# Designed miniproteins, single chains, continued (2), part 8

Each design is a single chain, and the fold is of that chain. pLDDT is the mean over its residues in the fold that is shown.

## One batch from the design tools (miniprotein)

Design m4243
Fold by ESMFold2-Fast:
Structure m4243 (fold): chain A 71 residues (1-71)
Amino acid sequence: ADEGIEEEFKKALEYLEKNKDTVVIESSESARAFEDMKKFGPVEGTRRALEEAAKKNNAPQEEVERAYAAL
């Protein structure tokens, strides 16, 4: 079974969209990551957001791989 992770991400995106007036997206980068998740789907959008954040923050590869494994 595809884990409920995709369903959880989809519900999270719906929750954010439904409550956008009460949920503040902290930065333009966070807003872009949110849009990528909506456009490319939860797994691919999140992967792109993590890759972008990792490059900007010079995160270790092991941390990025651990985040991908959590998806």
Scores: mean pLDDT 61

Design m4244
Fold by ESMFold2-Fast:
Structure m4244 (fold): chain A 78 residues (1-78)
Amino acid sequence: MDAELLRKIAQTLEDYLAGKISEEEAGRRIEELLSQLSPEAQRRVAAVVAAAASVASSEKEALEAVAAGLRALAEELA
C-alpha cells in the first residue's frame, strides 16, 4: 500500500532528523521503500521533493518539508 510506504519514508526522515538513526541507515531504508512505490506515488513523491527544494534554505528545512509533504500525501492515498 502506497500510503503505508509513504508513512514509513516520512517516519525514517523524522528519525534521522531526531538523531535516532544514521544517514547511511536512513538512506538504505528510504531506497528500499521508494522501490516498492507505484509509479503514480513515485511521481507524487518527486513533486513533494521538488516543492521542498524550491523553498528550503537548508538541508534540514528541506528534509522536514519532505517528511511533512509525504505524511500529507499518505493521508490522501489512505
Scores: mean pLDDT 83

Design m4245
Fold by ESMFold2-Fast:
Structure m4245 (fold): chain A 70 residues (1-70)
Amino acid sequence: MTEEEKRKLAEEAIKKYGLEELVEMALRGESLSRKEVLALHLKALGIDTEGLSLEEMEELAEKYEEELEK
């Protein structure tokens, strides 16, 4: 797998999972914590992350990753 093929696969995954905004934030040099990245990802999936701990967010992300593999 070439660097260019990896880039194309990443682009397709970003579009598929709606992570375009997160990529743009990273490209702007914005530093996001793991908790903030998970919160944005879960919000993109329609999940309310207000008041959730990092552990609860990770549990939800794992559950929804299984559903996305269908």
Scores: mean pLDDT 66

Design m4246
Fold by ESMFold2-Fast:
Structure m4246 (fold): chain A 67 residues (1-67)
Amino acid sequence: RREELLKNSDPERLEAARRLTESITGLTPEQKEAIAVLIGATGELTVPDEVRDARDIGDYALRLVEE
């Protein structure tokens, strides 16, 4: 799934998303990359109402990319 999302990501959008996520404090490099990949593929990140903290958003993105 991660490979498929990366392959379908718009390269310019993916680069912009990576730059944006690098400015976010409190996320691991893996969480930042997962968020960037999702934004690169879809243009946005949609999360459930229960996922509110930056760490939880990062973990949610990792699950979407890996599953």
Scores: mean pLDDT 67

Design m4247
Fold by ESMFold2-Fast:
Structure m4247 (fold): chain A 102 residues (1-102)
Amino acid sequence: NTEEIKKLAEEIRSLPEEERRRVLREAARLFAERLLEERLAANPDTAEADVAAARAKIDAIVEEVTENYEEALDEILENIDLVDPVSERSVELLKESLKEAL
């Protein structure tokens, strides 16, 4: 349910700036790592070099989100209503990541 994600995003937005940055950084890392783990489970023959490249990309994305946390939060709020049933698992992973980071 997208309403739960909106509520979590509002809770994060109500935090002091320093805490918002920390929570969003942790949520972004958890979400990206969970997505990677699910994709690796679906393709266990993924080359080690490709896994290393994906992890490096996650580090870069987390750093970018930390610097631009307001834009990252706005993107979550803007796009959450556009999720279809095919993306339901990604929405669930996002919700769990936001909950754990809080």
Scores: mean pLDDT 70

Design m4248
Fold by ESMFold2-Fast:
Structure m4248 (fold): chain A 80 residues (1-80)
Amino acid sequence: MEEVIELARKVIEIAAEKYGVSEEELQKWLDQVPESVEQMLKNGLKEEDLKRYMEASLKILEGKEEEGEAELKKLIEELK
């Protein structure tokens, strides 16, 4: 759980920087991450799938677009 929350925070921070989000709005998003992750897990998402999704998203944001997109496509096909 903590590892997924930490990855989700990194994804949000990098995305917010690229999108030009204010520090106030960024903090609001970061504050919601633990509750959002907990709710996704309660709704039947596996921690491994969430971690994989966050790692793929992070790769895309860091410029490894081909690798990240390939991982996301595979995850989406496995989930539905």
Scores: mean pLDDT 75

Design m4249
Fold by ESMFold2-Fast:
Order: C-alpha cells, then sequence, then structure tokens
Structure m4249 (fold): chain A 85 residues (1-85)
C-alpha cells in the first residue's frame, strides 16, 4: 500500500514537472491556453492527492490511470496549439 501511494506521488511530481517544462518551452501557445492547462492540472492533482492518501488500492490505481490519460490529453493540446501557430 505504501509503495502504491509513493508511485502515485511520484507520478504527480513527474506530470507537474513535465507540464511546467512544456509551458515554458512552447512560445506559440496562447497564454489563455497555458493558464487553462495550469488550472485544470491543479484541479486534477488535488483530486488525485485526496484519493492517493485516503483511497483503496483500486481507487488509487484508477485515479493514477485517469490522471495519466488527462495528462496525455493536455500534452497533446499544448503540442497541437504550438504547431497551429
Amino acid sequence: MDDVRKDGRDLIEQIRSDIDRLLAQLPNVPQSVKDQVRSDLDDLIKRAEDVIENGSLEEILNSMHYLYDKYLDMKGLLVNAQNAS
């Protein structure tokens, strides 16, 4: 159980770090899109943190999968916005 909570926290840190790096490195993405991605990511992370600390094993794994899927969607949105400019 402690290992899966650690994995969840590590995933959150990796996702936050990667998105922050992308937001800094993509000059053609509109600021409104960057602000929306930051806001959406913060909300997703807060929900994931609550589940990781208080949830069952199944709830933690489902939350990690959901967070990762949303992370991939956000990453795709940023890359597409960069290329559309």
Scores: mean pLDDT 84

Design m4250
Fold by ESMFold2-Fast:
Structure m4250 (fold): chain A 75 residues (1-75)
Amino acid sequence: MRVEIVAGESLEDLEHAARAVGKAVDFTGDASVVSRESVEKAREGLERSKAPVDEADARTRENVEKAAAALEAEA
């Protein structure tokens, strides 16, 4: 079977990173506070989890995408 783990991290670790980034952006209101590495791990976790979109997950995805867009604008 295909391995769901990439970069040697468990799916749970990637999902935890995604939620941590989302909460950091939500708490600070500033997407630039999060590092590019954290945003990339967060997006990877959300992509792999394929979790059902509830209000909390939708907000986390929005915050991660906002952080990614801010980093892209600064690059």
Scores: mean pLDDT 57

Design m4251
Fold by ESMFold2-Fast:
Structure m4251 (fold): chain A 100 residues (1-100)
Amino acid sequence: PVVGVSLSGIPSSVNPGEKITITVSVEVEGDQPLTVTLLVTDPSGNTTLLGSETVEPGEKKTLEFDYTAPSTPGTYTFTVLVTDADGNTSEVASTTFTVT
């Protein structure tokens, strides 16, 4: 199972075109690797894959993703999913931010 997941580097509001660095920290226990996926959902409900990485059991891994805020104003949601070796997927963290 996942021991800890944190999502950081995301301000509560950003200007269009502003660049942010999103940090995902994941710690895994057990004997199976996990796939960690970062998604962003725009105000219209469109979801974009920002990145995906495999984290080995017993590892603490820090993933960094560069993101440029879109020009469309509204509320965006970052979501962290983990997928186990059997294909089971769980949402483990999410944070919203607003493009103003």
Scores: mean pLDDT 78

Design m4252
Fold by ESMFold2-Fast:
Structure m4252 (fold): chain A 80 residues (1-80)
Amino acid sequence: SELKKKAIEELKNMKERLEQLYKESTDPEVQELLKQAIDYLDELIKKIETSTDENVIKSLLEYAREIFEQLEKYIEKKKK
């Protein structure tokens, strides 16, 4: 499935970005939040890998995007 491949690649890219932010962070609260998000993205990747339903894959991808966007927004606010 092309959708499945794209979804997995997108989530892996999100995970790599969060791992980079974790290594660069000096805020323990931000580090803990990033660690939780990385673990959750790993769970979503596994769910997508085992799914055969394109609607489920789309829902999981959109949910991952929303979490990633909310986290980036929160970190940006904390940098003040």
Scores: mean pLDDT 83

Design m4253
Fold by ESMFold2-Fast:
Order: sequence, then C-alpha cells, then structure tokens
Structure m4253 (fold): chain A 74 residues (1-74)
Amino acid sequence: SHMMEELKKEFREIAREIVRLAAQLEDEDERARVIGETADLQSEFRKAYEEKDIEKMKEIVEKMKELLERLKEK
C-alpha cells in the first residue's frame, strides 16, 4: 500500500541519519548500543511490513525518531 511504502521510505531515511550520527560517536560502547538498537528496530520493521501491520510500522518509526532525537541530544 502507499502508506506502507511511505513508512518504509521514512524508516530508511531515519536509519541512514542514525548511522551517520553513530559513526561520529567517539564512545565505542555507545556506538555499539545505538547500532544494536537500530538493527533490532529494523528487524521488527521487516516483520511488521511482511504482516502488513501499519500500526506497528508507525510505532517502530516513532521509536526510530526517538533514537535519532537522543543522538541529537534534544
């Protein structure tokens, strides 16, 4: 569906930005935690996409946005 494709695109854009910011972290343990959390959310998003669970996809995108905001320290 159009909504699922929009959510997938949004997820990818947020994930790309998280990876970019994580690469700039000097603390290796913090970097590993951020990458691990992103990988877990990506796995959950793939499952929600396969199940066509739009509400779950939206929830995961919001969690990704929260992770990105924590990296921006806002």
Scores: mean pLDDT 86

Design m4254
Fold by ESMFold2-Fast:
Structure m4254 (fold): chain A 86 residues (1-86)
Amino acid sequence: GPVAAAVARVEAALKRLDELSPAEARMQTVALGNELLRLLRQLGLSQDLIDAAQAEIDRGKRATTVAQAKAVLARLLDIGRRALEE
């Protein structure tokens, strides 16, 4: 389904994030986070997952290193995987 596809995109991005500049890593992390958040809202998944995804997107917007962006994207991956278990 669409959440599984978004999770797969986050997993693929995590494997390549170290190849990007900090600005590119931040931009990709925020874009993927916003895609996941939109799907969580569209499918009516729990408010806790929606709030968690929003908090990670806001943290991602402040990322100044690839390591910070990667940590945010890894937590977004966990949120997406938890959404698949609902």
Scores: mean pLDDT 89

Design m4255
Fold by ESMFold2-Fast:
Structure m4255 (fold): chain A 97 residues (1-97)
Amino acid sequence: MEKEKKYREEIDKLYDQAREAIRNGDVEKALELIRKLTELMEKAIKDGLLSVAAYGAGRLRDLAIEFRKNGHDEVAKAAEEAIRKVDELIQKAEESR
């Protein structure tokens, strides 16, 4: 689907930007990008694209692991909270089927 493809491209772009921000020590930018990723996943869920939201949650898990390995526990915690929120929204949407 073209819409699904656009969401995945936006998720990947934000994922790459978040990794670059943390490598540059820009914690504020990394937190902003995690929020943007979360918003995209919430929008994908509202559009019925649960697979896209699950893909984005996977990307946040990768970020959380990388942030912890680099000593950015606060950013990793923010990513983990975002994953929890998205997983809860996916579960609620699937229960509506």
Scores: mean pLDDT 84

Design m4256
Fold by ESMFold2-Fast:
Structure m4256 (fold): chain A 67 residues (1-67)
Amino acid sequence: SKLAKAQSARDAALQFEAEGLTRLARHAVREAASLLPPEKAAELIARLDAGEPVETVMDAAIAALRE
């Protein structure tokens, strides 16, 4: 399911952030965002680019998929 893929991407993103692998963490966020409608994906990527924490953006992506 999309939700399961987003949850897996969240776990990967947080692990990458913990290891200092920022580029891989950002990639995982973009993968989760791609599971959402384009307008929601763009919103989450804009929030990430504005400096919101990876965990916060990923939690927002999962919340949107649960709706």
Scores: mean pLDDT 83

Design m4257
Fold by ESMFold2-Fast:
Structure m4257 (fold): chain A 92 residues (1-92)
Amino acid sequence: SIKEAIEFVKWIKKEKEENPNLTVSADGNTITIEALPTEEGWKLLEEIVKKAESLEDFEVKREGGFLEITIKLSQAEIEEDEELKKLLESLK
């Protein structure tokens, strides 16, 4: 649901601001996360993967310390897209 997507993006934004082991950027509906090659960075990346994989509206692609999360929005959810888009823009 869009509510779960919004809650997830808010959590990622908080992690970006509070954790020096993560670099987070967003472009459109895609969130790119890069973890520093440290124990803490890799553990946090694994936690993010687990959370994203638990949500039906996400596609997760991982390559080492690099993570790409794509948010799947249906046509019916377009009216709520502006709020999610603003959250994603705030990650730049």
Scores: mean pLDDT 73

Design m4258
Fold by ESMFold2-Fast:
Structure m4258 (fold): chain A 91 residues (1-91)
Amino acid sequence: SEVDKIFKAYVVKREVLSKPEEEKTLLDALLLYAAGIDTGIPEMVELGKKMLEKLKDQELTEEDVRILRATLNAMGFSDEALEKAVELFKK
């Protein structure tokens, strides 16, 4: 349901923000941004963008994309949101 999807987005935000800065990964940033886009939560979109900018020098592998896609789908988020997150990172 939409309510469950929004709840899961806020769980993602809490878990990512609870990590020390040095332990935050590119996958955390992409997941947060994709969840924000898919649910329309502006604060999550902006936070995800800021994290992605800090991690621009990191490599995104095909395995990372597969893991991220599986995680997002398990949580009920769309493949379209994932593709938008990957596009933003590659710019």
Scores: mean pLDDT 81

Design m4259
Fold by ESMFold2-Fast:
Structure m4259 (fold): chain A 82 residues (1-82)
Amino acid sequence: KKEKLEEHVETLAKYFGISEEDAEELKEAAIRMYEENASDLETQRRIQRLVDEIAERDNLSELQRTALTFGLFETVRRLREE
């Protein structure tokens, strides 16, 4: 499951043109949220903050920021369910 989470985050990072360093930060954060008993609200909040910082660095549009935030949240949520 951890390897699948890493693969999904890597795919999202490539799709949005995120730097390798920022992609690694996203993977680390996603794994941490997956392994912790974090609520959906807490997970969404953490992802939103991280994506906002990364979008600032990688010059993502508002639409790309929204899509990345949703994609990450759904990835973490689905892998925690079964």
Scores: mean pLDDT 77

Design m4260
Fold by ESMFold2-Fast:
Structure m4260 (fold): chain A 78 residues (1-78)
Amino acid sequence: MAEAFVKAVTEAAKEAAELLRQGASVEEVDAKALAMTEKEGKAAIELAKKDPALGAATAAAIKEATAEYAAEIEELLA
């Protein structure tokens, strides 16, 4: 389900920002983000293969939902 993947990616972005605030390494953050999104990501890819428009909409929703965390992560890595 596309909404579940958007939620999983959003939660991973929140955890990434929190871990970086705690001084975690980029490698540790990447590993945790992968673990948090792997199941939902596989399901989303299968849905996108059947409906490319849904895939595009899901990508746009992720970008919008994670924009604030992406900005914070960039600032923390600067």
Scores: mean pLDDT 77

Design m4261
Fold by ESMFold2-Fast:
Structure m4261 (fold): chain A 83 residues (1-83)
Amino acid sequence: VSQEEFDREVAEALAILAATVASMIKDDEEFIKSVKRYAELLEKEFGKEAAILFVKHALDIAKRRGFSKETIEALEKLLKELE
């Protein structure tokens, strides 16, 4: 497996993870908590770039599915803290 192929697979996996988390969450507060937890785990295991990419996917999904402004703001803050 080439580095480019691996990076593509990781990006796809992170997008699927973000979509899965969003589909499982019943409320906005639970969604924020789950995204923060997974971002922390991803940063610890795979580095900051993986966490940033995951949170970006989660933010895009939250915007597309019409999550609250408070949820979107919390995710934007989390993304800035990771950068």
Scores: mean pLDDT 76

Design m4262
Fold by ESMFold2-Fast:
Structure m4262 (fold): chain A 69 residues (1-69)
Amino acid sequence: SREKKEEILREIAERLKDVPREKLKEALEKELERLEEEHKDDKEVQEVLEWLKKNPETALREVEGLLRE
């Protein structure tokens, strides 16, 4: 759902808040893989992570936006 996607993006942004902008893309990719392993049995979370992986530029922009809030 959109709400679950927003929740996951906010959690990612909180974990990446101290990461320099130039390293944010690499850090985001590693965090998505970590979450995929941690939530492997959660279908809703897996669907959100799959979407973020398929839309990496959009995911990066969304995280950057949250870091500016």
Scores: mean pLDDT 81

Design m4263
Fold by ESMFold2-Fast:
Structure m4263 (fold): chain A 73 residues (1-73)
Amino acid sequence: SIEEIDKAAIAVTAATGVPLRVDPETGEVYILGPDGEWRPATKEDLEALRELARARNETVGAEAAETLIKLGA
């Protein structure tokens, strides 16, 4: 659900410091790039955030990133 995606995106941002944004109509996840532009988050982006959360011992954030990967967000 979009609510589940939004909650997961918030948890990933809290764990990693990387801003994520969810489209409230589609549930598509966007990531803020180093150029300051929003773009759709790729599976590779979400996997990198999962590993970053793991490296920081942020278990909730790592699980949230896995949820986003599974939902195809």
Scores: mean pLDDT 83

Design m4264
Fold by ESMFold2-Fast:
Structure m4264 (fold): chain A 90 residues (1-90)
Amino acid sequence: MEEEAYKIVKEVFDIMYEFAKEIVEKKPELSEEELRKLIEEYRKKHSDISELIAKAADLWDLLSEEQKKEIEEKAKEAEKELEELEEKKK
């Protein structure tokens, strides 16, 4: 079921990207203690994230070559956006 595998992998990517973006945006304003609390709150909100990440890794080989490229391209775009956000805080 390639469509279900793709949906799960994409969902995990979106969750991880949202968290990374929030960390990058808030990190300059937060103390180490506040940053740790933010990470713990995220972990509680997405308590299943570790299971979803493991599941996505197992499902990756079930994706079509086109679906894999789409996720990889989305990851490159996300990485660039996060780098640009980090630079704006300098």
Scores: mean pLDDT 75

Design m4265
Fold by ESMFold2-Fast:
Structure m4265 (fold): chain A 81 residues (1-81)
Amino acid sequence: SAAERKAKLQKEIEESKEIVDFLLLASLDGSLAQQHPDLGRQLMERARALAREKNIPPELAMLELLKIQQKKYEEAKKELA
């Protein structure tokens, strides 16, 4: 239904924004990711996997991950608008 679609998009916006906000803060201070074990550890694991796949430093992979999450947030927000 339209209501179910809207609820799903709203959830994607909320989750993507939380991830983007966290990654932006972590990119300013790398130690912050280590202090937030739940979300930080999952994102660090994803960044390491991406770094290995692309043969780049983990710091650059973290920036790429931020870019991916930012795009996901913007697309979900656009679809809901």
Scores: mean pLDDT 69

Design m4266
Fold by ESMFold2-Fast:
Formats: sequence, structure tokens, C-alpha cells
Structure m4266 (fold): chain A 90 residues (1-90)
Amino acid sequence: GEIIKKAEEIIKQAKEVIEEAKKLPRDEETKSLVELAIEQAELAIEYAKKAIEYAKEGNEEKAKKYLLEAEIHLGLALISLGVAKLIAEK
């Protein structure tokens, strides 16, 4: 199923975001962005897992809804991580 494959890819990318975020320094400038990146990545994993569950049940409408939520939260995680990395490299 396309939805399951996309959701599994989101889970993989979100786990990579968490791993990278944990390696960044947590000073006053980066701490909130690192924590936001981890929180958003964890939400992406949760919504992606729900998308897989609904896809397996044949509920494509809910599966697509939760896949979209997972994509949004992964996007926010990637932006937050990217900004934290730029600040840490200065």
C-alpha cells in the first residue's frame, strides 16, 4: 500500500531528526528549537502509525488524513532542526 510505504518513510525520517537533534548543543539559543524538533518528530511518528493502522483496516479516508498530519509535523520538525543547526554552526 502506498500510504503504508509513505508512513514508514516518515517514521524513518522522523527518527533521524530525533537522532540529529540529540547531537546538537542545548544552549539558550538552540534549546527550544531542539526540543520543538524532537516534539514535532515524535508527533509525526504517532500520526504515521495511525495512518498505517487505518490503511490496514481499509479506511483510506482516515489513513490519508493521518498521513497528511504526519507530513505536516515532519515538515515542522525538519524546519526546527534546520534552524537549530544554522544557529549552532555560528
Scores: mean pLDDT 89

Design m4267
Fold by ESMFold2-Fast:
Structure m4267 (fold): chain A 68 residues (1-68)
Amino acid sequence: DERVRRLAEEALRAAREGRDEEAARLVQKGSTLLVLQGHVDTAREVGRLLREGRLEEAAELILRAAEE
């Protein structure tokens, strides 16, 4: 999914640049899109990484899921 991939790429960039609030916001949007696409288990894991502050890993997981 191109929309999910774009969000994940933006989230990764934000996380790597230390823009944690922006990265978390983009990761949340990506997680919501994953749920809507039926990737519920992946979205749940993304939520866990978000709660642990592991923003780069969360974005990478979303990016991987976008590849189908």
Scores: mean pLDDT 84

Design m4268
Fold by ESMFold2-Fast:
Structure m4268 (fold): chain A 75 residues (1-75)
Amino acid sequence: MDKEIDKLIDEASAAAEAGDGEKAAKYFMKAGDKAAENGDLVTAASLYKQAARLGSGELAEEAKKKYEEYKEKAK
C-alpha cells in the first residue's frame, strides 16, 4: 500500500483508540482523498465509509457523499 495512506490510517486508528471519533474521521477522509488521487477507488470508498461512521455533522455528510460517489465509480 501507499506509505502516505498507511500513515494516515495509522493516525486515524490511534485517534479512534483515544476515543476521538472526529479526529479519526478527519484522518480517514485524508486517507480516502489520497487513495482517490492514486486511482484506488475501492480503498477510497472504504476509507470514506469509515470517516462517515466515526465523524459527525458536515464532515460525516461530506464523507457519506464521497463514499456513495466512489462506491459507484469502483463498480
Scores: mean pLDDT 83

Design m4269
Fold by ESMFold2-Fast:
Structure m4269 (fold): chain A 113 residues (1-113)
Amino acid sequence: SMEELFEKTKKEIDEIKKKIEELVKKGMSEENVKEIIELLKEMVGKAAEVAEKLVEEGKYELALELIEYTKEKVEEVFDYAISKSSEENKKRLKEARDILLDQLEKLLEYIKK
């Protein structure tokens, strides 16, 4: 069902979040910053793909809830990573945050029509 896909996707997002949090705990090296950004892009991309399928099936409320859930997790993770970063890495993370949050906002506008 679409409800099962929605719940499965939320769990996958939570698993990606945990992986990112473990990378932040290990240290904000250039390699870890790159991996964190790649994992955040994966999280947003997964949510976008599933939200599109939910919209196609007329499950607009589930699509909206999924994107809002993902936005909350993306913001929490960026805030945590930024708080533990050098000034150079903060700039890079803030630029990535702006791009990914803009992508999610555009998806919300698309679903709301």
Scores: mean pLDDT 89

Design m4270
Fold by ESMFold2-Fast:
Structure m4270 (fold): chain A 64 residues (1-64)
Amino acid sequence: SRELAEEARELIREGRKQGKPPPLSDEVLALSREIGEKLRAMGDGLDVSLERRKKGLPLDPELV
């Protein structure tokens, strides 16, 4: 949302004022990206993907 983007910008500005690196580290950015990709993939096939993962099965059992 716009509010979250604005808060993120304010946190970066405050970090710069203190002479610290921005509060969003490369690790946090990488984690956010990974979560976003997982949510999109799960959204496309949420029921099938989650069901297979719960049973400890690979997404395509015929490839095993």
Scores: mean pLDDT 57

Design m4271
Fold by ESMFold2-Fast:
Structure m4271 (fold): chain A 119 residues (1-119)
Amino acid sequence: MMEKKREEAKKLIDELIELYKELAEKGDREAQIKLIQLLALKFILEKEPDRFYEIEVEYTKDTTLDDVANAVMKAAVLALETKAKEAEASVNGAKAVVKEVSIDELIERLKELLKEVKE
């Protein structure tokens, strides 16, 4: 059961990455930030297949994409290294939180995001 759900989550992440990559290439800032989050989620899933996470990021219009990427990566690495249920990192106005969730919760969130981007 868990293995099938893991494969479903990976497929959803891969589909979302393709969709958001197209929008990000057109200069959509929200899509660029979402792509950073999705790429980090894929990285975590490949490194830790038995634990599942969500990534939230807080930023301002003055925050660079590089600051967002650095905050997200620091939080993701910290979560993986410490095996913490929650890890946080901040870089120059970007704040990223990586939080452990159930596989069912992750799949539900990914499906909702997929519905939003296709509409």
Scores: mean pLDDT 84

Design m4272
Fold by ESMFold2-Fast:
Structure m4272 (fold): chain A 83 residues (1-83)
Amino acid sequence: TVEQAREEAVEELDRAEKEAEKQGAPKEFVEAIRELRKAIRDGDLLAAGESLVRLEGLTTPKTQSSLDRSKAALQRLMDAKAA
């Protein structure tokens, strides 16, 4: 369900945030993950997409896994809403 996909997306973003912090990601990258998580919790998919674009612009080799996790989380939610 969309509700399950949203919960899973929030959990993946919590993991992405912890991973980014462990890798020493810049404050801006961590804040963008928090913004994405808030947008998903609030059901604001436009804001979620904007936060993801920001994450893509801020990513480095060290933050790539956190970015990939964030992208996968949003994509699963978008797929659930399209079904």
Scores: mean pLDDT 83

Design m4273
Fold by ESMFold2-Fast:
Structure m4273 (fold): chain A 77 residues (1-77)
Amino acid sequence: MSEEERELAERAAELLLQNQAYVDSITDPAKRAKGRAILATIEPRFLEELQNSSSWLEFYRGVLRVTEEAMAQLDAL
């Protein structure tokens, strides 16, 4: 991987773990269920990025964007 690809991948992985930890910390069952539903959208969107990306750089940029959008949705709960 390039340095840029590695940095994007590491940041995406960090945010994914933070999102998972955040949902696990939610004590309200209804809010936690909504959080889990948001997390469940990430894997299909990663697959779409993999299918639509022409390079690993484009893929990792897409993965980071998807993870950041999921974080924003969780923050809106």
Scores: mean pLDDT 85

Design m4274
Fold by ESMFold2-Fast:
Structure m4274 (fold): chain A 82 residues (1-82)
Amino acid sequence: SIEEAKKYYEKGIEYAKNNKPEEALKYFDKAIELEPGLADAYYEKSLVYEGLSKEELADEYFEKALALNPNIKIGVYQGPFP
């Protein structure tokens, strides 16, 4: 359900903004379960992992986001893939 996926995605954003990375990842994962093509959720997971200094996971999820949406807007990404 697209509406349910959007709700979980927005919840993930809320937790990420409040410095709750584990909760943010949980809700992004729920959004991805409902909408596997939701590139924005993969991108946001990449940013969370970057904030946790887990660069290899950040790079992996950024690559997944770009594979789903090559035009994905990057604001803060410091991994090896531009």
Scores: mean pLDDT 79

Design m4275
Fold by ESMFold2-Fast:
Structure m4275 (fold): chain A 63 residues (1-63)
Amino acid sequence: MNKTKIEEKGNEITITVSGDESEEDLLISADLARAVAIATLNAVVESIKVEKGKVTVTLRKKE
């Protein structure tokens, strides 16, 4: 089971998905979280960082 953490700081939104799952499963979970953030927070994706047990998506709120 993965853990999803969302942090907001000004116009920057960081979504971190972490767990003992495969890189592919973490990417799918991060993709879903990204899609929700874009739709609900009117945000654009700045970067996606993939690590062994963690996927971090950084987004920026639009004006």
Scores: mean pLDDT 72

Design m4276
Fold by ESMFold2-Fast:
Structure m4276 (fold): chain A 75 residues (1-75)
Amino acid sequence: SLAQQIQSKLDENIKKAQEGIDTAKTEESKKLYQQALDLYQQLKQMVAQGNVPLSVLQQLENEAEKLIEEAKKLE
């Protein structure tokens, strides 16, 4: 189902953010990975609760991705 696909993608993104925290070369990049992880975890909770607008989910996912990009620039 679409919900299952979204949840699987979020689980993968959560793992990537956790790996980023573990391998971060700077304190600044580590903080950005942590912020991205927090957003992905919030998204997972929202998806689990249901009835959340897709636009809101997409906005938060985009924000988390930007944090990952900024973290990578600091490495």
Scores: mean pLDDT 81

Design m4277
Fold by ESMFold2-Fast:
Structure m4277 (fold): chain A 87 residues (1-87)
Amino acid sequence: SMEEKRKEADRLEAEADRMEKAGLYFQAGVAYYRSGKIYKELGDLERAVEAYERAIKAFEKAIESGMNPEQAKKLLEEARKDLEELR
């Protein structure tokens, strides 16, 4: 169901935005990254790129804040690789 996947991606993006504003950068990065993967699956490459770029920035902030830095570094690298494959 493409409609259900679109709603899930939109929901994750909205949650990520709220988490980012709250300073929950690791959680925001994960939500943006998941949203980007769904947009990619739907063929919405423009939204996938935007979501991956937001995930990368969020993971960078998570590393700077010292919360989950090793996991954030791994996911940051994965998000960068996924983004490069779309360009």
Scores: mean pLDDT 89

